# Designed miniproteins, single chains, continued (2), part 72

Each design is a single chain, and the fold is of that chain. pLDDT is the mean over its residues in the fold that is shown.

## One batch from the design tools (miniprotein)

Design m6488
Fold by ESMFold2-Fast:
Structure m6488 (fold): chain A 84 residues (1-84)
Amino acid sequence: SALVEKAKELIKQAKEALKQGDYDKAIELAMKAIDLILEADPSLEVQVQAGMALIAVGVGKVTGDKKFAAEQAIRYAEKALELV
């Protein structure tokens, strides 16, 4: 679907942002990818991956570990993508 293809491109861009040390951009792009995957497939399995990404982003905000938040958001976006 067009949503899934756009999500794949956003995940690719998120990984590039992560490599550049732009953790805020990596998180933004990964979370946008998850939103598109949820729109394409609102299954409980996809919702779990989205929830785990939100928890990781929250942990990053509380601890200041934005790199961890970005890495985990991308990881859960990729896991959600594998389900659709």
Scores: mean pLDDT 90

Design m6489
Fold by ESMFold2-Fast:
Structure m6489 (fold): chain A 64 residues (1-64)
Amino acid sequence: MIEFEKHYELPDGSSASVKMVDGKFETRTTFPDDATDEDRQRLAQHTRDMVKEVQEEYDKAKEK
């Protein structure tokens, strides 16, 4: 079984996690009520980067 998990949290309490298990992605984002649009955009960018990294690591770890 191949699994990866990455988590990122901003100082305002906004967080994102990306979990990959056997080629299946689960992405979760959480924002406090006072999160700014800028913080949401920053978290979205980090989430995209984490998804890309997890996909690349999965592709490298994947065996025939």
Scores: mean pLDDT 76

Design m6490
Fold by ESMFold2-Fast:
Structure m6490 (fold): chain A 113 residues (1-113)
Amino acid sequence: SALEKKIEELKKILEDPNASNKDKILALLKLAELYIEQEKYMEALNLISTSAGYEETDDFEEALEAAIETLEKLSKSSDKEIAKEAYRLLGLIYEKLGKLELAKQYFEKAEKL
């Protein structure tokens, strides 16, 4: 499927030693977004947190806290594209948690960049 092909392409970027750090971070954020859209929440959260050196976990709250901390750090990036995608993903996570006002605030921060 087109979705499976996109996931494979993003995974190849993450494993490519010739890909820039920026391309790898953007591929990571997009892959996590696609996992969330598939309701693969644990896979998405662990993907985000392990990129920052956290250990993979089966504990939802632990994975969520580590992923949010990672995304908050990325949202402070001097690279506006990375910061924007990190804000969008924070918005999406909080939306899936039912925290709609907080999700709206993060989406607005992404749009302002």
Scores: mean pLDDT 89

Design m6491
Fold by ESMFold2-Fast:
Structure m6491 (fold): chain A 87 residues (1-87)
Amino acid sequence: SDLRARELAMADEMERILDEGERRVKKSKSEEEKKKILLETLQRITEVLARWAGAEAEPITSSYEQLVQQMEELRRWLEELRRRLEG
């Protein structure tokens, strides 16, 4: 269905954003730089969700540890979404 194609496109875009964010974090030399990358990555994901779902979300200002946890939870959610759409 057209809806399935749109959901797959959203998942692909979010996965690209997460993959880029994770690569940038691995190459970063400071916790401050890593935190900035995580915030930018989560903000971009929020913008994708707002565009596709019509929802607005507030910027994330959590600690570094909480930002890492949010990235891991979002990755697991996307893996489950993809399995559901493809399975």
Scores: mean pLDDT 76

Design m6492
Fold by ESMFold2-Fast:
Structure m6492 (fold): chain A 96 residues (1-96)
Amino acid sequence: MEELMRELLDAEASATLYLMQGTIALKQGDKEEAIKYYEKAIEAAEEAIEAAERVIEAGREGKASEKQVAMAERTLRSMKELKEALEKELKKLKEE
């Protein structure tokens, strides 16, 4: 469980960091760099979603605390929203 929670938090932190770097690149007019970081943010968000789903499943089997399940459910929701928003932005930046 501790390793799974670390994986969840690390992936969430990576998604946030890459989002920030992509946004900074976009403000500086570097669309290529922004695309690169937004793609990395989506990948990190997907890792966080997978880890969150595993924590929620462990909670159903009594192997995770209510606090850990609540954190995972919050991360699952926020990361799914982030992924959808970034996928839409990425399509606009690639002009397809």
Scores: mean pLDDT 87

Design m6493
Fold by ESMFold2-Fast:
Structure m6493 (fold): chain A 63 residues (1-63)
Amino acid sequence: MTLEEIRAKAEAVLAEHDPGVRLLAVRIISDDVVELDLNRPPSVETVQALEAALGKTLNLRVV
């Protein structure tokens, strides 16, 4: 999965589940781990939806 594919999927999930949360940056840490920088903390439902959509462990940062 490319960086752009991860970003597009994450933005789609945020738009559906948590439209007040904005994706500021995406980093691929490993094949199984992605780091997302967000402007606000997402809900637990949003985190679960992101993990399901991306199939990866998420490291979330609020900046």
Scores: mean pLDDT 84

Design m6494
Fold by ESMFold2-Fast:
Structure m6494 (fold): chain A 77 residues (1-77)
Amino acid sequence: SMSLLEKVLREVLGEEAVERLRALAEELGDEVDPEVEREIRELFAKALEKLSGVEVDPEDEESVKEAVAAAREKLGL
């Protein structure tokens, strides 16, 4: 979810990085740039790894889901 992504990024990279991501999302509007989408996905996976302590493959949906569950527990979500 967007709220989980925001909380994970804020916890790992800090508020300035979250504000930069928000500015980028506002600039994109309704346009989905596959390159930007991939960068966000990779950034989220790396942030999940740092929070959960579990290695995450951004191309493996099950790996991402398991790391998301662990990160949610760490964030008290």
Scores: mean pLDDT 66

Design m6495
Fold by ESMFold2-Fast:
Structure m6495 (fold): chain A 69 residues (1-69)
Amino acid sequence: LDEKKIEALKEILKKVQEGEISVEEALEELRKIGIPANTVVRVALHDAKKHPLSDEEIEKLARQVMESL
């Protein structure tokens, strides 16, 4: 697994959850670092926005998303 991409995905998930960026803005940022804007990534971003997640849960979600790509 790419730890740099996992860390970047974690930060973006946190920003979406906190309302700092939209899901569409998050997808564009992820595309810039080589994470595809596919269904798995989109679902994870919407889930983070819908349900408050702890830092630990965000890390677990980011790792699961990267393993699913």
Scores: mean pLDDT 79

Design m6496
Fold by ESMFold2-Fast:
Structure m6496 (fold): chain A 100 residues (1-100)
Amino acid sequence: SMKEMLKKLLEFLKRLIEIIRESIKNNKSIEETAEKLKKLIDEFLAEAKKTFTEEEYELVQNAADYLKDLIDEFIKENKSLEELLEYFEFLKKIVEDALK
């Protein structure tokens, strides 16, 4: 269902946020953090393909592509991990509000 898909996306987004926070705490680069985030996004997509309908998977794939493009744009614009964290927290709030 759409609600179950959004719940799984929310939990996944929380995991990505945790990784960004740990990267900030450990003074890791945005490039190193981006590689880890993209790997987890790909792993999430592989799992999503097994659990969701084809139509739901297309939506998840589009969201994943958007997140990867966003990460690349933040690197290209020389933005900080703190700015990336703020944006992911904003996305989390949007998904949480959609589930209310």
Scores: mean pLDDT 87

Design m6497
Fold by ESMFold2-Fast:
Structure m6497 (fold): chain A 61 residues (1-61)
Amino acid sequence: SAKVKEAEQLLKDAGLYSGAVDGVLDAELRALVTAIQKGLGLPADGVVDDETLAAIKEAFA
């Protein structure tokens, strides 16, 4: 997924993600995305949708 890959790259550049930038939503990335969603008041579903990706960009880019 292009959105997952973009989130992986942003979070890796921020020093929060240590996995591969491969577009696969692994357990580490899903847990991190869920934590970010909870912190930002978004639905904590662990899915990298347009709203979640925009929030990650605003917080970490």
Scores: mean pLDDT 79

Design m6498
Fold by ESMFold2-Fast:
Structure m6498 (fold): chain A 74 residues (1-74)
Amino acid sequence: SEAEEFLAELLKLIPLGPYDREELLRLVERILANSKKPLTAEQVAELFRLLYPEAEAPYPASLVYAVLRFLSQP
């Protein structure tokens, strides 16, 4: 699916520690459905690095959940 491809690309750019795949897919699906402009995995990764410049891989999933949750809002 488009959401699965998006998540796969995002995880290549932002390697995570332990995460809930179903929760990430739900958030990605909401981003793809509700965006006024199409977002790419690269754009999400760039925003993540801007918000958390001191964070190091593998990143805590909670930080990525926060970014995706914000972006999933209408």
Scores: mean pLDDT 81

Design m6499
Fold by ESMFold2-Fast:
Structure m6499 (fold): chain A 84 residues (1-84)
Amino acid sequence: SAEEILERAEKLVEEAKKLAEEIKKKYPEISSVIDNQLKKLEELYEELKKNKEGPLHELRKLLVEIEASLGTLEILKSVLDLSS
């Protein structure tokens, strides 16, 4: 349902914010890169909220893009941790 998609997206945004703060604390030299990635994710979430009354397939597409954006932050942390 739209409500479940919104709830999942909200949790992903919260997770992304926590991860972004963790990365920036450990690797302050890349803070601008992390902030740009987080901004893109937050913009997708705002688009999802704006279009919540729309068709479910479009909401699912936005949720997948939010998941992919969080995944990018997770990959960045993994690469940084390996190269440190």
Scores: mean pLDDT 86

Design m6500
Fold by ESMFold2-Fast:
Structure m6500 (fold): chain A 100 residues (1-100)
Amino acid sequence: SMLAERLKKALDYLKNNPNAAGSMELVLLSDPTLSVRLSQILQDAKIKVAPSRDILVTIVQAFVDNADKISDSVLQRFIDLLVTLAKKAEADKLVDILTS
């Protein structure tokens, strides 16, 4: 899946850019509408994530690991959320990865 490949590249970026990941996590925690969107996407994907350090990396990893079991519509909704977080965190390179 092209969506799964975009998420793999996004995962690699987030692992190599912890400051960008941290900024995106702060955006997510500061905006209840984005947190609700993530919760709905996780429910539809049937993904449960334990609280951890690097929560965003953990969630993206879970989507990559389960991509074959998740519908393209749910994967696209997750990518759209990541684009929103990346734009608000000014992670321009990640926006390019997610939209290519």
Scores: mean pLDDT 86

Design m6501
Fold by ESMFold2-Fast:
Structure m6501 (fold): chain A 59 residues (1-59)
Amino acid sequence: MSNEDETIKLMAEHIKKGLKSKGKSISDEEAIQKARLLSHHPIPTKELHEINNLFNSSL
């Protein structure tokens, strides 16, 4: 299936919304980059912890 971009955009929205609720904010570009990190792109560990926390909440 070729909905990888759709999945990434959904993850990015979850990341933005979750971070905003925690008093943080990021741009659409950063959110998409963080979402893509989980599929391919490397990122600092502390940021991964934030993303994992959001996914644990949404799952």
Scores: mean pLDDT 65

Design m6502
Fold by ESMFold2-Fast:
Structure m6502 (fold): chain A 115 residues (1-115)
Amino acid sequence: SPLVEQAIADIRRVADALEAHLTPEQAAKVRELTDKLIEAIKNKDKDKAIQYLRELAEVVLSQLTDPAARAELQAFIDRAIEEMKKTKDYEEFLRIITAALGNLAGLVARQAAAA
């Protein structure tokens, strides 16, 4: 599907942006989880895609020092996962994942800029 191919390209681009602000060890973990997320998307395995998004969020959460940023991450990830569970539209499911990863990258970029 052209929409799935575009979503995979967008997810890889956002993951690359996220990795740029992490330690080499955490960047490697993000790459591993991103590859697993993409495989779940190709297989239309909704439960595994949600699992790998949770694990990506946990990596980012472990790198955030600001309590307000940590609370912001937890709130948007919880909402994104609930929306992913409720949607019957796979295109909407992919948009939610891409937006959630963008928000993770944005939080890490804000922390890097403040340091």
Scores: mean pLDDT 86

Design m6503
Fold by ESMFold2-Fast:
Structure m6503 (fold): chain A 92 residues (1-92)
Amino acid sequence: VEELLRELRRAVEAGDLERARALEERVLELLRRALEAGDWAAVAAAYRAVAAMTRELAAAGKLADVSAEDVEAAIAQLEAAAARYEELARAA
């Protein structure tokens, strides 16, 4: 997941929207499979990685068309989801 997210970040930074879209679909498919498999640790790691990537893109000014408030709200939701799945992974 981290390798795909690293590639997605590079595609977004380069303005390659076609590649970014394809990589986003692959990340979402891996997340769906992890959820179906009950691999809560993998799900948590994916949410953490997406939150980190979103923060990095915002810091680089690549999310200028989105309000800072909406970006922070999105990051908070992703981090909250990660924390929930981390707790489920520990309970398993």
Scores: mean pLDDT 76

Design m6504
Fold by ESMFold2-Fast:
Structure m6504 (fold): chain A 75 residues (1-75)
Amino acid sequence: KVDELAEHVRRILSSVVTPEEAERIAQEVRDLMEKGASKEEVVAFVREHARRLGLSDRDVEAIAKSVETLLDELD
């Protein structure tokens, strides 16, 4: 479950950031979930990182929604 979400985050970000950046963010998502972070906390973390990477508000929300949907499916 955690690996599936981390891989999904890595995949969607790999089209907009370097592979190294995508892998780092995916690893941080994995670490958050292993610490028992809530779905809301994970989605907020991904949204914050996407904004820091200079993505548009539309792309940030699309990525956040994708991650939230996958978290709901893995629950």
Scores: mean pLDDT 76

Design m6505
Fold by ESMFold2-Fast:
Structure m6505 (fold): chain A 96 residues (1-96)
Amino acid sequence: MKVKVEVSTKSTDEKELENVRKALEEAKEELKKKYPDVEIEYTVGSLPEHDTPYKAVISVYVDGELVESKGLESLDYETVYKAVKELVEKAIEKAK
């Protein structure tokens, strides 16, 4: 099973982007420990400025299919970490 986490954000703040990447890396390591047979990748990209009220959107793909998505109003470490972990676990459980 291949899981891809995509975080699309309006933020150009380097500190916010560092928090996002750190949260993604730490969530990936914890999830790999719980689901050792699951390949987990992540990407961080840009979000269209005027198309959504959210600061960022997290999208989770399982074997190329979009299965979970969530808008975020904050890009602090805890918010991103919790959202990534919750959405990936939900996606894996739906695929079982």
Scores: mean pLDDT 80

Design m6506
Fold by ESMFold2-Fast:
Formats: C-alpha cells, sequence, structure tokens
Structure m6506 (fold): chain A 75 residues (1-75)
C-alpha cells in the first residue's frame, strides 16, 4: 500500500541520517545528503498535492537501500 511504501521510505531516510553521522567518508556523506534532500522533496510534493507518486518513491527507496549497504560495508 501507499502507506506502507511511505513508512519504508521514512525508515530508510532515518537509517541513512544515522549512518551519515557514523561515516568518515566525505564523498559517501555528500551522496547521502543529496539523496536525503531528494527524498524530502518527493515527500513534500506528495504532501502538497495529496497524491503519492509510488513509482518515484520505489526508485528512491532502491537508491537509499543501495547507498545504505555501501556505507555499511565501509564502517
Amino acid sequence: SAEELLAELEKLMKELEKLIEETDDEELKLEAEILLGLAYIVLGVDKVTGEVHEELIRKVIEKLKELIEKIKEKL
């Protein structure tokens, strides 16, 4: 459901925010901050329009998972 998709997005965003504080890799930190910014923009647009852009959210979730895994491998 759209609610479950949004909950997963918010969970991953929160996990990535914690990893940013734990990593010393400045390039990964910057990539993470850019991706978080994009995720917040998507959430903001959906809040204003009242429409959940599920396909876009799924793509953002995929990229968040990939970056989280990459950062964890270097910790």
Scores: mean pLDDT 81

Design m6507
Fold by ESMFold2-Fast:
Structure m6507 (fold): chain A 100 residues (1-100)
Amino acid sequence: SHMEELEREALAALLRFAAASADPNASVDEIKAAGDAALRALERLAAASRTPEERRRVISLAQWARDLLLEVIARSTDPELVAHARAHAARLDALIAELE
């Protein structure tokens, strides 16, 4: 189904973001790009969600994305990456609140 495709896309984007944020050789731009892709995939999945069960799955993925962003904020010494991660965490908090 279209929802299963969007869920697979969101999961794949989140796994790429998790890998990039954990990679000591990843550039700030690579981490930011992976984070942007993950947020866009989650927003697309959220927009397509129609049932309480679908919304709960989006919330779970968004919470994982938020945890990854908080880890970036805690570990990064780059102020641009930290600011970018804070902005994305705020957008995910808003998305989670809208879906609840």
Scores: mean pLDDT 88

Design m6508
Fold by ESMFold2-Fast:
Structure m6508 (fold): chain A 80 residues (1-80)
Amino acid sequence: EEEVVKELLDYILKYTNNKETFTKEEILEALKKIIPPEYWELAEEVIDKYMKEKNKEELTREEVKELIKIILKEIKKKLS
C-alpha cells in the first residue's frame, strides 16, 4: 500500500509538472489513470470530503499522500 501511494503521488507530480499544490481536478484526473473506473465516483467523493474538512481549495504534496491512503482504505472497505 505504501508503494501504491508513492506511485500515485509520483504520477500526480509528473502529470502536473511537479507542482507544490494540487487542485481537486488535477488529483482526480491523475487517479482516473491508475484506479479502475468503478472506483472513480468513490475517489471523487473522498476528495470532496477531505478538501471540505481541511477547508482548502488546493492540497500540498503531503496532504495528497494522506488523501490517497484514505481513498485506498475506502476501496478496500468496498471490496469487503
Scores: mean pLDDT 76

Design m6509
Fold by ESMFold2-Fast:
Structure m6509 (fold): chain A 83 residues (1-83)
Amino acid sequence: GEELAKEVEKALAELAKQGASRDQIADTVREIFEKGTGKKVAVAAFELPDGSIGFLAVSEDLSVEMLYGRVEGDKAEVKYDKP
């Protein structure tokens, strides 16, 4: 839920300050999401034309829980959705 999105956002903001790679961002999102839900998660991370890093993470089950967001400079924004 919102608490999980806030946890990921906080972790990604800290990683961004350290100049973390796309792969480090993806691994951190996967770890927090999987530990928080107990579910397997697929994560994609990609560089956007503005130099920010976007990501999408989806639970690999019938509930289709999602985390998505963006890392730009030393800031992160993360959202949770469950259709």
Scores: mean pLDDT 80

Design m6510
Fold by ESMFold2-Fast:
Structure m6510 (fold): chain A 79 residues (1-79)
Amino acid sequence: DAAAALQQALNQAANKAIDTLEEEIKKRKLSYEEAYNIAKKTVYDYLTETLGEAAAKALKAQIDAVAQSSADQVLRDSK
């Protein structure tokens, strides 16, 4: 199931973004913009490595949504 495989990849990318943000907030204060940009890069890089660059570019809207959700979660829970 291609849809299930895509959802699994997005979930794994989200977990990696959350882990990356949690490590960064231990070292320094992050603005929402900084957290969002770190999450977006982490998700994009993971999906590029896992699914390829063309697939990652096609998933821009999903990447943006996951990056926003990851930044919101980490910053809300860590305030």
Scores: mean pLDDT 82

Design m6511
Fold by ESMFold2-Fast:
Structure m6511 (fold): chain A 62 residues (1-62)
Amino acid sequence: SAKDKIEEAIELAKQGRHLEAARIVSELGRDGAIPPSKAIEAGGFLLEGRTEEAIKILKEYL
């Protein structure tokens, strides 16, 4: 489910696996499970290592 994928992305981000987390977030945005603009924002934070800011966005969609 979309929620399972959001939880997976959060867990990967917490582990420092930012590229894998960003890939899942990109898929969620493309599929409309989260707003594409928010997927881009969260993905950007992940690529910058700004983990807490990315997780804050993702938790809004759980």
Scores: mean pLDDT 89

Design m6512
Fold by ESMFold2-Fast:
Structure m6512 (fold): chain A 98 residues (1-98)
Amino acid sequence: DEELRRGKRIAGERARRAWETGERAAELSPEEVLRRLREEIEEARSLPLAAEALDTLADVARSLALRAEREGDREHARAFREAAEEAERAAREAREEE
């Protein structure tokens, strides 16, 4: 199925971008990283076979939450944890639907 193959490629690209966002977190403000993560999560939710990308986004968000917590940034640590929970729920839903 061409549509499913296309969805898988897009999901893979989203997962790669999520890791890149996490790796560049030290170069970006927490607000910008959070904005990008939320945008990627919302976009991934609309894709077929999005579970892998959403799982990766959840892992990246969780890692960023721990970093913010270590830096004493409780506000952003909470926001990143919330983003991780959203991505985890979306990934679970995507797996159940597909």
Scores: mean pLDDT 72

Design m6513
Fold by ESMFold2-Fast:
Structure m6513 (fold): chain A 60 residues (1-60)
Amino acid sequence: SKVTEQDIADALAAAGDATEGVLTDAQIQAVIRDVAARHGESPATARAVYDRLAARQRAP
């Protein structure tokens, strides 16, 4: 299945709920790898989707 911008947005929101403050780059990378694994896609594919999401939406 394809990774969507919404899949990454939902996963980042869930990760953020467990901690106080902004997610680190290492935490963002871990979320991207997890989403990729769930969809059977490469981390590079999921990272490209994240980069598109970040360019279109200012999510802290």
Scores: mean pLDDT 74

Design m6514
Fold by ESMFold2-Fast:
Structure m6514 (fold): chain A 76 residues (1-76)
Amino acid sequence: AMEEIKKLGLKAYELYKKKDYKGAAKYFEKMAEIYKKMGQNRMAGAAYKQASEFYKKAGDYEKAKELEEKSKELLE
Protein backbone atom coordinates (compact mmCIF):
# COMPACT_ATOMS: atom_id res chain seq x y z
CA ALA A 1 0.00 0.00 0.00
CA MET A 2 2.71 2.56 0.94
CA GLU A 3 4.79 1.69 -2.15
CA GLU A 4 1.65 2.11 -4.29
CA ILE A 5 0.92 5.50 -2.68
CA LYS A 6 4.51 6.62 -3.39
CA LYS A 7 4.17 5.66 -7.08
CA LEU A 8 0.82 7.46 -7.37
CA GLY A 9 2.34 10.57 -5.77
CA LEU A 10 5.25 10.57 -8.23
CA LYS A 11 2.82 10.24 -11.16
CA ALA A 12 0.66 13.08 -9.79
CA TYR A 13 3.77 15.28 -9.52
CA GLU A 14 4.78 14.50 -13.14
CA LEU A 15 1.29 15.47 -14.34
CA TYR A 16 1.35 18.65 -12.20
CA LYS A 17 4.69 19.68 -13.78
CA LYS A 18 3.07 19.23 -17.22
CA LYS A 19 0.12 21.39 -16.02
CA ASP A 20 -2.26 18.42 -16.35
CA TYR A 21 -4.15 19.45 -13.22
CA LYS A 22 -7.11 17.14 -13.86
CA GLY A 23 -4.74 14.17 -14.22
CA ALA A 24 -2.87 15.13 -11.04
CA ALA A 25 -6.20 15.45 -9.17
CA LYS A 26 -7.28 11.94 -10.22
CA TYR A 27 -4.07 10.46 -8.81
CA PHE A 28 -4.53 12.30 -5.50
CA GLU A 29 -8.07 10.86 -5.36
CA LYS A 30 -6.59 7.34 -5.77
CA MET A 31 -4.10 8.05 -2.97
CA ALA A 32 -6.94 9.27 -0.73
CA GLU A 33 -8.90 6.05 -1.32
CA ILE A 34 -5.89 3.91 -0.32
CA TYR A 35 -5.24 6.03 2.80
CA LYS A 36 -8.92 5.70 3.75
CA LYS A 37 -8.77 1.88 3.39
CA MET A 38 -5.72 1.93 5.68
CA GLY A 39 -7.65 3.91 8.32
CA GLN A 40 -5.37 6.94 7.84
CA ASN A 41 -8.20 9.46 7.72
CA ARG A 42 -5.89 12.48 8.21
CA MET A 43 -3.76 11.50 5.19
CA ALA A 44 -6.89 10.69 3.16
CA GLY A 45 -8.38 14.11 4.02
CA ALA A 46 -5.16 15.88 2.99
CA ALA A 47 -5.08 13.98 -0.33
CA TYR A 48 -8.74 14.86 -1.09
CA LYS A 49 -7.94 18.52 -0.31
CA GLN A 50 -5.01 18.48 -2.76
CA ALA A 51 -7.22 16.85 -5.42
CA SER A 52 -9.87 19.55 -4.81
CA GLU A 53 -7.27 22.33 -5.36
CA PHE A 54 -6.13 20.73 -8.63
CA TYR A 55 -9.73 20.36 -9.86
CA LYS A 56 -10.17 24.11 -9.18
CA LYS A 57 -7.08 24.79 -11.34
CA ALA A 58 -8.60 22.57 -14.05
CA GLY A 59 -11.90 24.54 -13.91
CA ASP A 60 -13.91 21.65 -12.44
CA TYR A 61 -15.48 23.52 -9.53
CA GLU A 62 -18.25 20.96 -8.90
CA LYS A 63 -15.76 18.12 -8.38
CA ALA A 64 -13.51 20.42 -6.31
CA LYS A 65 -16.40 21.23 -3.93
CA GLU A 66 -17.33 17.53 -3.59
CA LEU A 67 -13.77 16.57 -2.61
CA GLU A 68 -13.36 19.53 -0.24
CA GLU A 69 -16.47 18.31 1.61
CA LYS A 70 -15.05 14.75 1.78
CA SER A 71 -11.78 16.18 3.14
CA LYS A 72 -13.61 18.13 5.89
CA GLU A 73 -15.56 15.01 6.94
CA LEU A 74 -12.31 13.02 7.32
CA LEU A 75 -10.37 15.80 9.10
CA GLU A 76 -13.37 16.87 11.23
Scores: mean pLDDT 85

Design m6515
Fold by ESMFold2-Fast:
Structure m6515 (fold): chain A 83 residues (1-83)
Amino acid sequence: SREEILRRAGELYREARKLAKRLIAEFDSRGDIKRSITVEFHLISIGATYLTIERMVKNNADESLLQKELDSMEQLVKHLEEL
């Protein structure tokens, strides 16, 4: 359902924020400012995708389109995990 997709997107965003906070702290402690900033930009992209899903749900978008956005969000989170 649209509500389940939105809930899952919210869970992914919460986990991404938690992971990003840890990665930023680790890279900053090593003086790796460029990777720290890269983590911040990945988190911004994930947040933008979450906002897109939220607005699509409010506008009663098709579940297939919502699933594509969720799949894109999952790929962005995977890329963040690989940093």
Scores: mean pLDDT 90

Design m6516
Fold by ESMFold2-Fast:
Structure m6516 (fold): chain A 82 residues (1-82)
Amino acid sequence: SLARAEALLAQLEGLIQQFQQAIKDNAPWSKIQSIIQQMEKVSLQAAAEVRAVGDPALQARLRALLARALELAKEAAEKYGL
């Protein structure tokens, strides 16, 4: 549903902000790993709902959020020696 797609995208945005803050705060790897696992789960759910809705604007928003998550994941990998 549209409402579910929007809710999942908002949840993903929140997780990305939490991820960025955790990296900035030098959070322990266990916390970084937990956030990554949550983002992965929510991203899969968001992708399924966005696909079902078929709205190009939601597809563009999801793509932008996934790109941001990937850049933060690269930063975390460098910082934590992965």
Scores: mean pLDDT 88

Design m6517
Fold by ESMFold2-Fast:
Structure m6517 (fold): chain A 60 residues (1-60)
Amino acid sequence: MSLKEGAIKFIEAFPSVELRTLIETLYREKAIDEKEKEELLKIADSGGTKEDIIKYLEKL
């Protein structure tokens, strides 16, 4: 299983976690890099959902 697959499963496992906290956790655990973190934070700040984050990770 890739780091990206692990990240998606983490998001699905913790539906109550705030999007920003989730993204920062993924970055801290090295599941995403700095560029991916920046792009995901932009999605969250623009009113994005967990589904939008999952779709982004699936494209990686």
Scores: mean pLDDT 74

Design m6518
Fold by ESMFold2-Fast:
Structure m6518 (fold): chain A 105 residues (1-105)
Amino acid sequence: DPERRRLEELRLGAVAGAIRTELEKLEEAGVEIPDEKLQRLFLAMQNSDVAGAIAVAVELGLDPEELLRRAEEFLQRALEAGLITPEEAEEWLAELRRILEEVLR
């Protein structure tokens, strides 16, 4: 399904962009990221496993609220560019918040 694939790629892109930005901040602060966690993160991204990618990011010490905020900024830009509908953005943000609540348990 091309539409389902498009939505999955956009959701993965939003999360990947948020994680990349926060990882760059950690590396600039002199924090070394363990290879095992980077491998798990890359594997989750390869498999479009948004929940798995978020779980590894939280284990790395990334702020869940900052990840959500950056993902929201990415989705807002995608919405303004006409790449997603308002309904798709709202459903994805609700799902992301649910995943974050589950990972933080």
Scores: mean pLDDT 76

Design m6519
Fold by ESMFold2-Fast:
Structure m6519 (fold): chain A 74 residues (1-74)
Amino acid sequence: SPIEELLRELERLLEQMREAVRRRDRESFLRIAQQMEQLIIEGRPLFQADPEAAERLKRLVAEAQELAAEALAL
């Protein structure tokens, strides 16, 4: 399913963002965050058609926002 592939890619990017925070690599974090944002924008029609996937996206975005707060403290 295109939506499941998109969610898997977003989860992979979220994990890469966690690794960047652990390594104190702000530059990599910002690049990965931009890539995640672009995928979310492109995938918007898929999320609008699938309420369960939209809820999973909300949780991923919340985790990314928490990581962004940590990255700003680096």
Scores: mean pLDDT 87

Design m6520
Fold by ESMFold2-Fast:
Structure m6520 (fold): chain A 100 residues (1-100)
Amino acid sequence: MPSIEEVKAYLKEHLDEDLYNLLVAIIELLEDSKVPQEVLDQVKEELLRFADAIKNKDIEAAKESIERLEELLRSIPAVSEEMVEDIVEALRKYLEKAEK
């Protein structure tokens, strides 16, 4: 998996500022929550898939990425149900805006 700095650089070049800030905030929130590195790497991979789907205007792939992220986040004991709902809602809100 790429480093967080490499992920941030990729997102900054290819996404708008709102989406970049959202995805970076999610990564930093999970790091602060002491999520195991292997799970954090899976979350980073799904966030990159979401970013690529948005860039390619593949709304179906973006929705699938949100569903996989929700399942991953719900499997992490350190992540509360409220955090999962907030993250998923933020991603869905961004997707609704991107569909326009």
Scores: mean pLDDT 75

Design m6521
Fold by ESMFold2-Fast:
Order: sequence, then structure tokens, then C-alpha cells
Structure m6521 (fold): chain A 116 residues (1-116)
Amino acid sequence: MSEEEKKKKERLELEIELGVKQIEIGVILTIQARKEVLEEEKKKPLSEEEKKKLYDKKMKEYSDKIKQIEKDIKAGADEKDIIKKLQTDMKLSKKEAEEVVKKIKEILKLEEKLAK
């Protein structure tokens, strides 16, 4: 391969890995948003339209929380504090919160490699 072709291939492999990690985070957010809708439905009956609106709202809230956690990690925040925030704000278990932090750190490292 030419030097240019090798660099393009290496960049593509990093972009694929980044995309996979982003999908993995998206799956975790989707599961948690659905759990929250089910919890709210237990408190009061919800129509199908109300469930969809609540799901969409929770997905937006969780996406915004993940962006804030990414910013906190970049700022050098303590990992234990980040895990506690994820448990409180997203009602994740400690193990699920640790998995999310791990995936965010992997995403940030891949983004840093791609920016160079």
C-alpha cells in the first residue's frame, strides 16, 4: 500500500471503532429511557402517545447528561464522582455506571487519535 492508502485505512478503522462505541452508549441510554417510562406508567396510566413523548424527553435528557460527563472527564473530574452522578441522574447500577464511564473514556481516546 502507498503511505497515503495506509493512513486512510488506519483512519477508517479508528472511525469504525468510534462508531461502534457510540452505538454501545446509545443502547444503554435506550434501555434506561424505556425503564423510566415503565416506572412512570406504574405511577399513573399513560397513553401510547404520552409514553413516546416521555421516552423522547428521557433520551434527550440522557444524551445531554452524557455530554456533561464527557466534559467532566476531560476536565479531570474524579471517576468515583462521575460514577455517583450517573447512578443518581440516570438511575444506573454501579456496574452499569462503571461500564458507561469506561466506554466514554474509550470514545474520548479515539476522538483524540482522530483529531491528530
Scores: mean pLDDT 83

